# Ledger of designs, part 41: designed miniproteins, single chains, continued (5)

Each design is a single chain, and the fold is of that chain. pLDDT is the mean over its residues in the fold that is shown.

## One batch from the design tools (miniprotein)

Design m17404
Fold by ESMFold2-Fast:
Structure m17404 (fold): chain A 92 residues (1-92)
Amino acid sequence: ELKEILDKVLAILTELVERAVKAAEEYADDPEKLEAKAEELAEEAKKRIEKATGLSFEEALKKAYEARAKLAAAGETTPAEEALRAAIQAAR
């Protein structure tokens, strides 16, 4: 239920963080192109999350947050959370 929404949101965010890191490397000397690419990735994230969850972006994030809090209270974690953490670590 809520865990499914969390997994979908985290999977999309992980992919987009990886793509954002690649864009930052590609456009290191061009802040305007980097900003335009960041805007494209943000819009894609919103649309993909809404499509995957069937919820508004705000509702999907709220439910993902609730699912994360519930799993943390139970001492559980998901592979999607670990993947996102790894992607963020790679971004440095």
Scores: mean pLDDT 74

Design m17405
Fold by ESMFold2-Fast:
Structure m17405 (fold): chain A 94 residues (1-94)
Amino acid sequence: SSEAIELAERYAKKLLETLTKEYPEYAEQIKEIVEAVLKVLKEGIENKLSLSEMRKKVDEVIEKLSKEYNVPEELKEEIRTYAGIMLQEIYEHL
């Protein structure tokens, strides 16, 4: 739904702002990961993926890009934790 997509965009913006303030040295990597997560969320919402299918795709993207950009484990876990909260909130509005 358009409401769920708008919510996903708001959460992605908040995540980006929060993590880039906390990890300014990884600002570009965080932006790339958050944008990739948002893309997966939008496509999944449009294709009516289940919460479990969406969690799997989001987790796969975070793992792949975190390894590719060599982000610290603690930053990866913070991205994962926030993404999990976003998914729960978004799916409560589907």
Scores: mean pLDDT 86

Design m17406
Fold by ESMFold2-Fast:
Structure m17406 (fold): chain A 113 residues (1-113)
Amino acid sequence: MATDKFLAAFRDILLLGGVPENVVNTAIDILKDPNATLSDLPKSVRVTLLSLLNFGAVLLGETPLTANTKIKDLNPTAVATALNIAKQDGVPAVKNLTYSELTQIAKDFIQSL
C-alpha cells in the first residue's frame, strides 16, 4: 500500500538519522493517528521530521511548519519534496522512485488519515 511505502521511507530516514528502532516504531504508530500533531512525536523524531519537512516547504516557497501542525494537514507536495531530498542522500525506500511517485505516495498517505 502507498501508506506502507510512505512509512517505510520515514522509518529509513529516522534510522539513518540515528533514531533507535523502538523510538521509530513508536513514531510510526503516532503518524497513523489523524489527530496527531508533530509535537506528539518523540523529540528526536520531531526535530528530524520538522527539519526535513521545512526544507521541502522552503523549496516550494511555503511557510515553515510548526510542531503544532497536524499530520493530516501536511501538504503532500511539500512532503514529496522532502522525500526527494532524502532520495538524493541515498535513503533505500525512496532511492529508485520518481518525484511523481513520491508525490502520489505522500498524497495517498495524507488522504488515508
Scores: mean pLDDT 72

Design m17407
Fold by ESMFold2-Fast:
Structure m17407 (fold): chain A 80 residues (1-80)
Amino acid sequence: SPRLEKLAAELVEKTKRLYKLVEESGNPELKKKLEELLKKTQERIDAINAANSPDKEGQLIALLEETIEELEELEKEVLS
């Protein structure tokens, strides 16, 4: 899926950028929020893959879009 591949690439790049910003901020609460978000997202990806439903691709797309929005909100907190 070109859409899924694009979202996965965007997630990786945003995560790298946000990790750098969080580390530079020195804020342990923001680091914890980022790590908890990434852990929760990975658990949800694993659950979708394990269920292997006919709509697996749609579920992954929706999850990645949601996670990217949550990363963007966290970036706003770091930059505030």
Scores: mean pLDDT 88

Design m17408
Fold by ESMFold2-Fast:
Structure m17408 (fold): chain A 82 residues (1-82)
Amino acid sequence: SAAAEKLLATAREVQAVLEASDPLDTEGLLEAVVAVALASEHPELREATRRVLEENKDASPEERLRALVAELQRLLAEALAA
């Protein structure tokens, strides 16, 4: 589906950022992943990204990154299920 293809493209961009980033710079990695997600053409992902960040605003960068990645995985699974 077109939605799954757009989410997969975003997931691949996120993976490229994860592979290129310093593994000790979790805050910088979170900022890069957020930038990719918010630039996504998938409106549900953009809204989910904003919601997850607001709900986890007082959490550590590592917890925020984990929450964002989990939400992207959830959206991709739902899109693949049609």
Scores: mean pLDDT 75

Design m17409
Fold by ESMFold2-Fast:
Structure m17409 (fold): chain A 65 residues (1-65)
Amino acid sequence: MNREEAWREVDAVAEAFRLAIRKGKEYGASFDTAVRAAGASLPYLLAGDREKAEKVAEEIVKQAA
């Protein structure tokens, strides 16, 4: 892992948590559900697929609400 790759991954992790927090607040999800949503959306954010990441996070939050 080089410096550029490391920052790209850090940005993706931060974005995954921001997305999960927003969706979690929208649906009244628990902290544990928000963490699961962040983890599930992260691979899509790393691949640059923000739309799919958002859909996956929303589905997890809805199912656990």
Scores: mean pLDDT 77

Design m17410
Fold by ESMFold2-Fast:
Structure m17410 (fold): chain A 70 residues (1-70)
Amino acid sequence: SRSREALLQSLKDDIVQYLEVKGAPQSVIDAVRAETDPDKIYALYSEMLKDVMDEGLKRSKERLEKEKLE
């Protein structure tokens, strides 16, 4: 059970990092951090993976890298 909770926390951490890179509102980030329902966490993670598949994350990473050079 503890290992499953750690896995769910890892998924939440990935979602939060993705949202922070995209500049999502703090209220959205806080809602993800507060989420304890595995089904909702999995749904949010699935939406993130869909963005990655649609090349959206690559474009966000390219933008972030350009800002890092500053």
Scores: mean pLDDT 76

Design m17411
Fold by ESMFold2-Fast:
Structure m17411 (fold): chain A 92 residues (1-92)
Amino acid sequence: SRLLAGIERIIADLRANPDTSHLEREMQIGALELAVATFIVTNPSISPELAQAVLDAGQAALDAVRNKEPLETILAKLEDLLAEVRRALADA
């Protein structure tokens, strides 16, 4: 999954570079907004409940970065999104 790989890459990049600027974090995580939408459209067999969980987790990660939350909070939201995407893919 492009979304799964994208989330894993962003988590790895942010952990490797904890001094990343707010703008760089927002640019990386902002790209996930389109990737989440694409994932939902390209996986129509996923239940509505699991699709909504992925959308909600994606929005939480975007909100955390836009609100300039600490890196640890942003990473926690990205890990939540990763878990929901893995759950949705297992059901598909």
Scores: mean pLDDT 84

Design m17412
Fold by ESMFold2-Fast:
Formats: sequence, structure tokens, C-alpha cells
Structure m17412 (fold): chain A 64 residues (1-64)
Amino acid sequence: MLTDEDIRRLAELLSKATNPEAAYRYGVELKKTLSEEEIERLLKAAKEIATNKEALEAFEKGLK
């Protein structure tokens, strides 16, 4: 299970994403390794710090 520190680090990486296509691919990759609960925690953290809405939305689609 991912720790809160792991979730924070992943959210920080996502907040720096400016390319929606790259963000989508990252979401698809993480979906293969993360549980439903970890995905929810990550999305909540990312939404709080994200500055690029298009990249965040692409990442969220990748997770589905």
C-alpha cells in the first residue's frame, strides 16, 4: 500500500505535468499498480495542487 509520502510525491509530479498526452499515459501506467483507494487518494491530492486542468483531466481519464 502506498504511504501518504508516496501519494504526496506522485501528486507533486502530476502538478508539474503540462502535456495532457503524457499525463494520460502516466495515469494508464499507475492504474496497473495502484488500488482503487490509492487512486482516489492520489486524485484528491493532485486536484489540490494542480495548475494545469487539461493535464489533470487527461491523467484522470488514464486512471479509468
Scores: mean pLDDT 76

Design m17413
Fold by ESMFold2-Fast:
Structure m17413 (fold): chain A 98 residues (1-98)
Amino acid sequence: SEVERLREELRRLIEEGRRLVEELKELIEEGKVTKEDVEKAKKRRDELAERGDRLVRRLRELVGETREVVLLEAELAVELIALTVAIKTGERLLKKKE
């Protein structure tokens, strides 16, 4: 169904966000983070936020404010916050090298 496809797409988006956080954190911890990595992470974060917002809105239109919708929206928000923190950490470390 459309509902199942939207749920799967949203879950995939959350997983993509989680992987991006892990990748950026690893680069930061290894002292290998570049300005390019940070700028790409910012762009991907904004794209994930926009795509996630569209998916959550569409899912809510079809099924309402269900427990699953609330939990998926919260899971997406956690990954977007984690990515924002990792981005800011990378920026601060790059500024320290200058």
Scores: mean pLDDT 88

Design m17414
Fold by ESMFold2-Fast:
Order: C-alpha cells, then structure tokens, then sequence
Structure m17414 (fold): chain A 72 residues (1-72)
C-alpha cells in the first residue's frame, strides 16, 4: 500500500476513535501496520493498534499522520 493510502486509513482510524469506535480504529491501524511499505510508519501504527483507550489511540494516530505527512 502507498503512503497516501496509509495516511487516508490513519485519518479514518483517528476519526473512528473520536466517534467512540475504538475497535474499528484499532483494526485500521493494524491494517496499516501490516501493509505499510515504511517500517517506521508500520511500527507506529502497530503501537496505535494496541492502544487501550481512545485518548491514547488518537494521540498515537495523530503522531503517525505527522510522520506520513513529513514523508510526502
């Protein structure tokens, strides 16, 4: 998957978390972790997919967005 597609998915995960849907947000971050061509994006997304609460997932997800945007 491309970094542009990774960015779209991470933004969707953050949106889902903001809407209270932690499980679907975690699934999207796990998908990015499994398919990203960038190893740093993959590791950061994996960390987000393991977040125990919405606030932590949003914080990690925003960090992943910034990381991807810095590489585009």
Amino acid sequence: MSLEEDLKKVKEAVKLAQEGNLEEARKLLKEVADTSPDPEVSVAALTGSEAKDIERLIAIGQGVIGLIESRL
Scores: mean pLDDT 84

Design m17415
Fold by ESMFold2-Fast:
Structure m17415 (fold): chain A 65 residues (1-65)
Amino acid sequence: GHMSPATEKVLTFLATNPDKEFSVSELSERLKLSKSTVSRALKELLEQGYVKRSEKDPNKVVYVP
């Protein structure tokens, strides 16, 4: 499906910061998006396999190369 501008912004940020892990709160603060917007974007990206949950902290996500 079509990726929203907010979802693209989250994906681009994670792709340019590989090997770093980010929570919803951290992404919200860094990208100036609401936590609900970031949460929805991450659900879509997780479902599509572009990002995965951290093995150290399941509340954080990391880019899948």
Scores: mean pLDDT 85

Design m17416
Fold by ESMFold2-Fast:
Structure m17416 (fold): chain A 93 residues (1-93)
Amino acid sequence: MLEKLEELTRKYFDELRKYVEENNITDPMEVIKKAEEIMKKEPDPVTQRAIALAGTAEALRLIGLQIDARLEGLPEDASLEELKAADAKQAAV
């Protein structure tokens, strides 16, 4: 049971990360909405839990990027590339 949940969570984490990157998503709420959309189409409760965990993890990553961007003085409308650059700068100190 746990192994299946872990495998599915990694799969949906990768899918949601790809969605974020391809669509330049910076708002963590857009990731949550995408995860909810996928969950509504999935009848398996284990898969639904995996999608919820993956969506939460990706949303938390974007929140971290937004915090780092604010610390570096970036505007609220900063692009995903600018958020990643700010995060890389913070990690380097």
Scores: mean pLDDT 79

Design m17417
Fold by ESMFold2-Fast:
Structure m17417 (fold): chain A 76 residues (1-76)
Amino acid sequence: SMEEEVRRAREEYRRVLIEASSEQARAFGEAISLSFSSKDKEESEKAWEEAARRSREADERAEEARRRYEELEREL
């Protein structure tokens, strides 16, 4: 059923979005912690670069899930 596929896609999008938000918060939280605890500027800079990369990947996953949900919803 298309209604069931839409429900599953919506639930998947919701889960991916929550996971993406949690991953972003965790990644930047780690970079912030290292910035205050580490005396190595290079280590802190790499942590921020890694956090930005992880954040971008998380956004891309959420966008893919949203796109799939919206496509299926249009087919109802």
Scores: mean pLDDT 85

Design m17418
Fold by ESMFold2-Fast:
Structure m17418 (fold): chain A 69 residues (1-69)
Amino acid sequence: MSVAENIDALLEFLESVMETLDEEKRKQLQEIMEELRKIKEDLLAGKVSEEEAMERVQELWEKALEIVR
């Protein structure tokens, strides 16, 4: 799976989870989702490497798990 496809899968998962969360947690998760979309755009535009994009996605995923918890 490409990094871009992985980002899409994570975004779909986070959207599903948002409906179960309170407003404050949804706001925090929205910010993470916007950062994930920006990483995907930067990756597709050739502004970042797949390795750099993957590291940033991992950091954002860890933050998302803390919020969902």
Scores: mean pLDDT 82

Design m17419
Fold by ESMFold2-Fast:
Structure m17419 (fold): chain A 82 residues (1-82)
Amino acid sequence: SIKDHLQQIGQDFVDASRAGRYDEARDLLSRLVLTGILAEVPKSVFMQFLDAMRAELRAAGDARGVRMVDIARDGFNYMMNS
């Protein structure tokens, strides 16, 4: 399902970020956002998904990962309201 696909990309992003592989994490996060937009995932559902990843990264002390999720959230909000 699209939900399982997004969850897999999201987990790969979190794993890459926590491992310090930030170039890979950035590419995965971009893919996640584009997949969510193209699959027309409801904004509320996608925001909950981003919030869950943000919470996991914050719990891990990954401040850079948290910042990347915040940027992705802002970008998604902009695209959905433009």
Scores: mean pLDDT 84

Design m17420
Fold by ESMFold2-Fast:
Structure m17420 (fold): chain A 62 residues (1-62)
Amino acid sequence: SSEAATAEAVGRIAAAARAANPDARLFGDLETRELTLTGLPAEAQPEVRALAAEAGLTLRFR
């Protein structure tokens, strides 16, 4: 996938997570395409999971 498209997806995931919980934290490495989200409510997980799937990113919740 395009690096620019991956960066856009990460930005959208971060924005969606912050909208659901301002204390949510995002960690990850674009080279491995793995992201970890902490503090995200279960109800918001489907939305950010869909955004990650569009970009081919692996998303983990903790």
Scores: mean pLDDT 78

Design m17421
Fold by ESMFold2-Fast:
Structure m17421 (fold): chain A 90 residues (1-90)
Amino acid sequence: SVMEELEKRAREIEEKLKKAKTAEEVIEIAEEILEIAKEVKETDPELFGLETYEKLSDKEYLEALKKQLAEKLYKEGKLSKEEYEKAVAA
């Protein structure tokens, strides 16, 4: 089912986030989340719940995801300031 596939992909992303130490890893995770968001939007547009993404281009949404993930990991002490700055600048 779509929900089982989404749960599996969410767990894979959660595991990657626990191990993320570099800007490159943050960017890769953001790209994976964008691909999942595209599938959810196509499958369940009424349940997607992210009105902001519906109004943004894929590029704008990816930029927002990179900044959000980098900020979270930096605040949690998992990402250095240098790697945080690289992730948000990319």
Scores: mean pLDDT 73

Design m17422
Fold by ESMFold2-Fast:
Structure m17422 (fold): chain A 64 residues (1-64)
Amino acid sequence: RPPAPVLSDRQFEVLVETQERVEARGLTTRDGILAEVREVSEEKGLSPEETQTLLEYMTGVVDL
């Protein structure tokens, strides 16, 4: 099993904020959750590459 990518502090903040928004909105679909990750990433000023790493983490590690 390949190791999970190391997340930056900002990427971790995006994950926490995304989880809170997903819970508050009752999102259960993969596409809905990934859209929230993208929105929060843009709000926190993540690069496209950092955002892509988070999306891969969400689909591969979080099992969306």
Scores: mean pLDDT 73

Design m17423
Fold by ESMFold2-Fast:
Structure m17423 (fold): chain A 80 residues (1-80)
Amino acid sequence: SMADLRALADAVLEAIEKAKSLEEMKKLIQEAIQKAADAGASADSANKVSGAVLRGLNEAKSFEEAKKNIKKELEKLLAA
């Protein structure tokens, strides 16, 4: 659902803001998605958010670029 998708995206954005490195960010994002799945978020929503994160990480050359790219991919996902 859109509510699941929004909640997952918000959890990922929170993970990005808390992370101090690219490696920590990847770990916190994975934990956020898994926690949402355990709480009953749909597999479809989890897969869509995971896909957006992977696209944002692809070709990123720095931690700051990865944060920017992931935020942009999540914005595109929520606008659809």
Scores: mean pLDDT 83

Design m17424
Fold by ESMFold2-Fast:
Structure m17424 (fold): chain A 75 residues (1-75)
Amino acid sequence: MKPSLDEIKRTAEHLLRIAERLGYPEEVIELLRKAMESDDVEEQLKLLREATKIMREHAEKDVAEWQKLVEERRK
């Protein structure tokens, strides 16, 4: 199924909102902004893939840090 430009831009916008809310690195924000501004489906998908890879790596680190904070605050 071929994603439309609108579908890709909505996905990028949703990810940008999540990244901004959770304080992801500026490089993720910039990749998502470029994806939203691009009119090339292939470029948008490439930018989204790069952004989501970085977001995944940071989400894993954030979850580990949150787990430590919860355990430390238990007392």
Scores: mean pLDDT 72

Design m17425
Fold by ESMFold2-Fast:
Structure m17425 (fold): chain A 102 residues (1-102)
Amino acid sequence: HMTYLSNGDYDGAIDQYQQRIQQNPNDSQSYRHLGIAYMSQGNYDQSIQYFQQSIQLNPNDSQSYVNLGQAYDRQGNHQQSRQYYQQSLQLDPNNDEARGML
């Protein structure tokens, strides 16, 4: 599903998810959402850090690997990007998003 967020919405989302992580540091979903918000702001280093934490908490989340691949691709690191899309497909062979990025 397609969701639209403005830049102002991303600032609010970052604050909300950071508060959630402080209360529940094992919330892998909140780390993934922080990664997406930072990536949308062009802060790829922070984005990668949060996606990696999401994967450490839930290593079977194929979508977090797709998001990590997207962040590396936006940095111009296409080799790392491809490796993470391939890992996503290893976990979920029917992930059309990861397949489309290869």
Scores: mean pLDDT 79

Design m17426
Fold by ESMFold2-Fast:
Structure m17426 (fold): chain A 87 residues (1-87)
Amino acid sequence: SLGDIFSRAVELARELLEKGASLAEILERVEKLIEELAKKEGIELTPEQIRRLAINAIVAVIMEREYPNEFNVEAGRRVREEVLAAL
């Protein structure tokens, strides 16, 4: 399922962030994973959709680290903007 693909993307992003990989490397590797898993399951995703899922996975890991006890829409927006600016 798309949800399973996203969960796998979050796990990979978390692992790479813990290992000190750059945001550019994390994005590339997470996008590749999403593309590979989607093709294996017969799910058609555009390059834009793959990138959006990968960025959302990276944002989710950063939000878990920085805001572990809450969901904050404004904080999520800020983290997303900072990830995009760092790429």
Scores: mean pLDDT 81

Design m17427
Fold by ESMFold2-Fast:
Structure m17427 (fold): chain A 71 residues (1-71)
Amino acid sequence: MEINLDDVLAIMKLYGKEKAKEYLKKNFGLSDEEAERFIEWLERAYSLIKDNPEFQKRLDELIKKKEEEEK
């Protein structure tokens, strides 16, 4: 049982925070409180990550690996 952060971010971007919470509750069995905390954490983490150029390098490597899996 793994929550894909990319999927959650995509849902937030496309449909907003409320839809992302519903997604987490339906697919991962999170409570309303847990889903809200997760979204809040994700927003905070993403904000910090955006300002970190070293993290962007690590993301590039992870994207490369993911791209190789999907080939």
Scores: mean pLDDT 68

Design m17428
Fold by ESMFold2-Fast:
Structure m17428 (fold): chain A 71 residues (1-71)
Amino acid sequence: MEELKEKILAALKTAQEIAGLEGLTAGELAEALGVSKSTVSRALRELEKEGLVGVKRSKSGTRIYYLTEKG
């Protein structure tokens, strides 16, 4: 679990700082990290609870996860 959380934080940092994206969806993280969407969603909920990751909705209603100032 902890290793996956670190990989998620690194992926979000790269997406936001290098690629200029607002964040990533759970599906995009699952594909990038080679894990199931359920596994990523569980890790994202833990990171959100810890205040390291935030979530917002796109115009289409898709949940986009982003790195907070703590992350």
Scores: mean pLDDT 78

Design m17429
Fold by ESMFold2-Fast:
Structure m17429 (fold): chain A 66 residues (1-66)
Amino acid sequence: DVMARLVQLAREGEEAERAGDRALAIAHYQEALALLQANRDKLPISDDAFAQAESDLQAKIAELQA
């Protein structure tokens, strides 16, 4: 279940951020972004929702790497 894995990775990323583990948070968000992009055709969501999720993950990664 791609959607369940995406939700899990996002939660793990958020937990890592709260713990102050930026490297772990970046790793989880990068894995989520890769999974999202690799499974575009398997996700029953709108193009707008997909673009928003992709943008949100890219923004989180960029902020944590700054």
Scores: mean pLDDT 84

Design m17430
Fold by ESMFold2-Fast:
Structure m17430 (fold): chain A 72 residues (1-72)
Amino acid sequence: SSEIEELIKKIEEKVGRKLSEEEKKLIEQLVNAERQGVLAVIQGDEATKQKYVDLAKELKAKLEKKYGTEIP
């Protein structure tokens, strides 16, 4: 997905190194969680929205703590 590739590139530019495959998987999980949350909002699925919002928040916090920088 272009969104995943763009986010990876932005993080690599901010941290000054290439990301590992494990790190790329975490970013892919974050982007997927954000997409699923948006879709759930559009569909009016409150429970699914909350699940993916919480997951995205957790993944984003882990990545930001690891890199010492804000994830775009």
Scores: mean pLDDT 81

Design m17431
Fold by ESMFold2-Fast:
Structure m17431 (fold): chain A 96 residues (1-96)
Amino acid sequence: MGEEFLEELRRQLEELVKKAEEHAGTIEAGVAVNLAIQAAREGAEFARKHPEVAEEVARAVIEALERLGEIIPAMRELTEEARREVEEVLREVEEE
């Protein structure tokens, strides 16, 4: 189950990154970034319940958020905030 969720998460994040690239400078790109931030947060919450995939989830969401910040610099502050939130959740999972 955890591995299946991780594969779906990776596919969703890659699709959203491509959508942001294709629609750079538009409202659609901003929507894609916000959906990716939501997916990243959902992934972090899944990692809290499934510590065995936490590290892989961290890599997938952090990579996607960093790429989105590069594609849409105007939203970099939002992607960086989301990255910090995800890192904090995953740190808590590691400490429990």
Scores: mean pLDDT 78

Design m17432
Fold by ESMFold2-Fast:
Structure m17432 (fold): chain A 64 residues (1-64)
Amino acid sequence: MSREELDARIREILKAGEKIKDPQVQARILGLVLRAVASLYLEGNTEEAQRDLDAAEKLIKEAI
């Protein structure tokens, strides 16, 4: 997955996260996004960024 695709996923996750009513679930999603951003932009680790974004997307689907 490209950095551009990961950046797009980050924006989509943040937008969806605004609709989460549970503040603890929202905080966990934000934490995963921050880790993904750090992995991608500070370490250049796209695989670790993908894992964190996959986890965030799963939390959003479960919380809706």
Scores: mean pLDDT 80

Design m17433
Fold by ESMFold2-Fast:
Structure m17433 (fold): chain A 94 residues (1-94)
Amino acid sequence: ADEHYKKALEYFDKAREAALAGDFDKAMEYMRLGEEHALKAIEAYLAAGDYKKAAQVYYEASARLADVMSLISNDSELYRQAAAEAEAKAKEIA
């Protein structure tokens, strides 16, 4: 769980860096990898009965994905709002 969560955050950071550099193909690939690891972390926490951590990872991953999408999408404002809402939920759960 923790290993996959750490990997998800590393890939989301790389996705953001790629998006800021204008490399949207790399940004999309790193987002996909981050999402894959986040889902594995959520699955592991759910299997362990740690619903609070599973929910926290879900909202944190959602916030980071929306943040990267705000950098590459024509709907930037919509994705910025989604990122802020997901981040607030992650803090509420923590």
Scores: mean pLDDT 82

Design m17434
Fold by ESMFold2-Fast:
Structure m17434 (fold): chain A 99 residues (1-99)
Amino acid sequence: SAEEEERERQRRTVKRLIEAAVETQKVPYERDKDGNLLLDGKTAARFFSGWTGLSEEEAMKLMKIKPEEKVSVDEIAEWIVKYAPELARAWADRAAANE
């Protein structure tokens, strides 16, 4: 559906931005067997906090994660699209305009 395509567009854009930030800021990460980036829960909460304006503690409670838990960048992107859809859309629109 168009709504599912839009959510996937937003999720992919947010994922790419988080991956770029991980590389640029030299954030510690692991990779799963499929090559997906895994961040610790504290770092995941920090990214979610930055996008939503929630505190890191509120972000961890909403995501139901512990600071030491491993969280995929895909999961972080899904949480961001759910709670900050307008900002996710704005970044996806900006990415499309640069094509």
Scores: mean pLDDT 87

Design m17435
Fold by ESMFold2-Fast:
Structure m17435 (fold): chain A 101 residues (1-101)
Amino acid sequence: SVNDEALDLLLDRLVARHPEISRETARAVLAAMARGESDAEIARRLGISVATARRLRSLVDETRVAVVDELVRKARENPESLTTPAELAVLRAVQQLLSRR
């Protein structure tokens, strides 16, 4: 689905920027954030500290901002590169994932 494609894009970027985070941990954190889970809920589900969960959330948010900025820049500089429904849907899905608390 488009949401799965958006999550996979964010996952790939997160792991590329922070190779110390496993793909399994990154996927679990992204899924928990998509469900609107708190730092305490993420910590409980993953068996990590609340401080670690908060750090992972911050790294996800940082990566998300970078991805959105890249897609917005591409839309501005080369609009034709983002004319596919899938690319526009990924941009919207990434923005929505970041509004989930």
Scores: mean pLDDT 75

Design m17436
Fold by ESMFold2-Fast:
Structure m17436 (fold): chain A 90 residues (1-90)
Amino acid sequence: ALKYARETVESLEEFAREVEAELPKLEELSKTNPEEARKRLVVLISALGIALAAARFAAELGKEDPEIKRRAEEVARRLEELRKRLEELL
């Protein structure tokens, strides 16, 4: 359980970094090509929703390890903020 929770958190932290890096490009695309931006935003918002559920599950699986629980809760907050910011670009 703990190894799975850790690996899940690590994967989600990487995903959050990738989405954060993509934000400036999506903001530019929303101004230059709104139709293409909308297609990418819908896919990413859906993926962030799934990732958020996984982060919450990882927090529960890792609850006996304070570091894993803390990291899972932190990445969940990051994913929620990213989802909100992407929804504002729709």
Scores: mean pLDDT 87

Design m17437
Fold by ESMFold2-Fast:
Structure m17437 (fold): chain A 91 residues (1-91)
Amino acid sequence: MPGLAALRVEPEVVKVGETARLTLTLTGPATLRYVVRDEKGNVVAEGTVDLAAGTHTIDLPMKEAGTYTVEVTVTSAGGTRSFTLEIEVKA
């Protein structure tokens, strides 16, 4: 059964030195894996967390201008789902 009801990054456009927030809403327990890559494909942040049902937020501090991709994998009872989100960081 799917455990993920919502997934977003806010704001999708930030200034250098600001924090983007990855927010997810789960209908049941799940493991979240995230990988943040810069425009060149370099991993700038990553993590794996076990989460209960409810709304959770992960802070992503953005230190350098550019376009970043956030690859999110959510594993719950009955399956795994993957998503790609984008963050723009302006100087």
Scores: mean pLDDT 80

Design m17438
Fold by ESMFold2-Fast:
Structure m17438 (fold): chain A 92 residues (1-92)
Amino acid sequence: SMETEEKILKLMERVIESGDVSIEFIRELAEELGLPPEVKEEILEAVEEALRGGMTKEELLEGFRKAILAYETRDKSAEERKKVAEAFEKER
């Protein structure tokens, strides 16, 4: 569902903006955005597993940035994706 995908993107954007990757914060955001319970639990489980597997907060946030970029550029050429990636690097 596009609506669910858009809500997941907003969740990732808010996590990046806050810098908070705690399960409690992500759960609260998912509930505020009205994500379906099954989708919420899948996201929370994925984040918890990544952190337990030794992924750092910075690596997880970078993963979210790359996921957003991939979604926003899914219909674009490799050249356009590179240009968009360069723009996002400048907005850091």
Scores: mean pLDDT 77

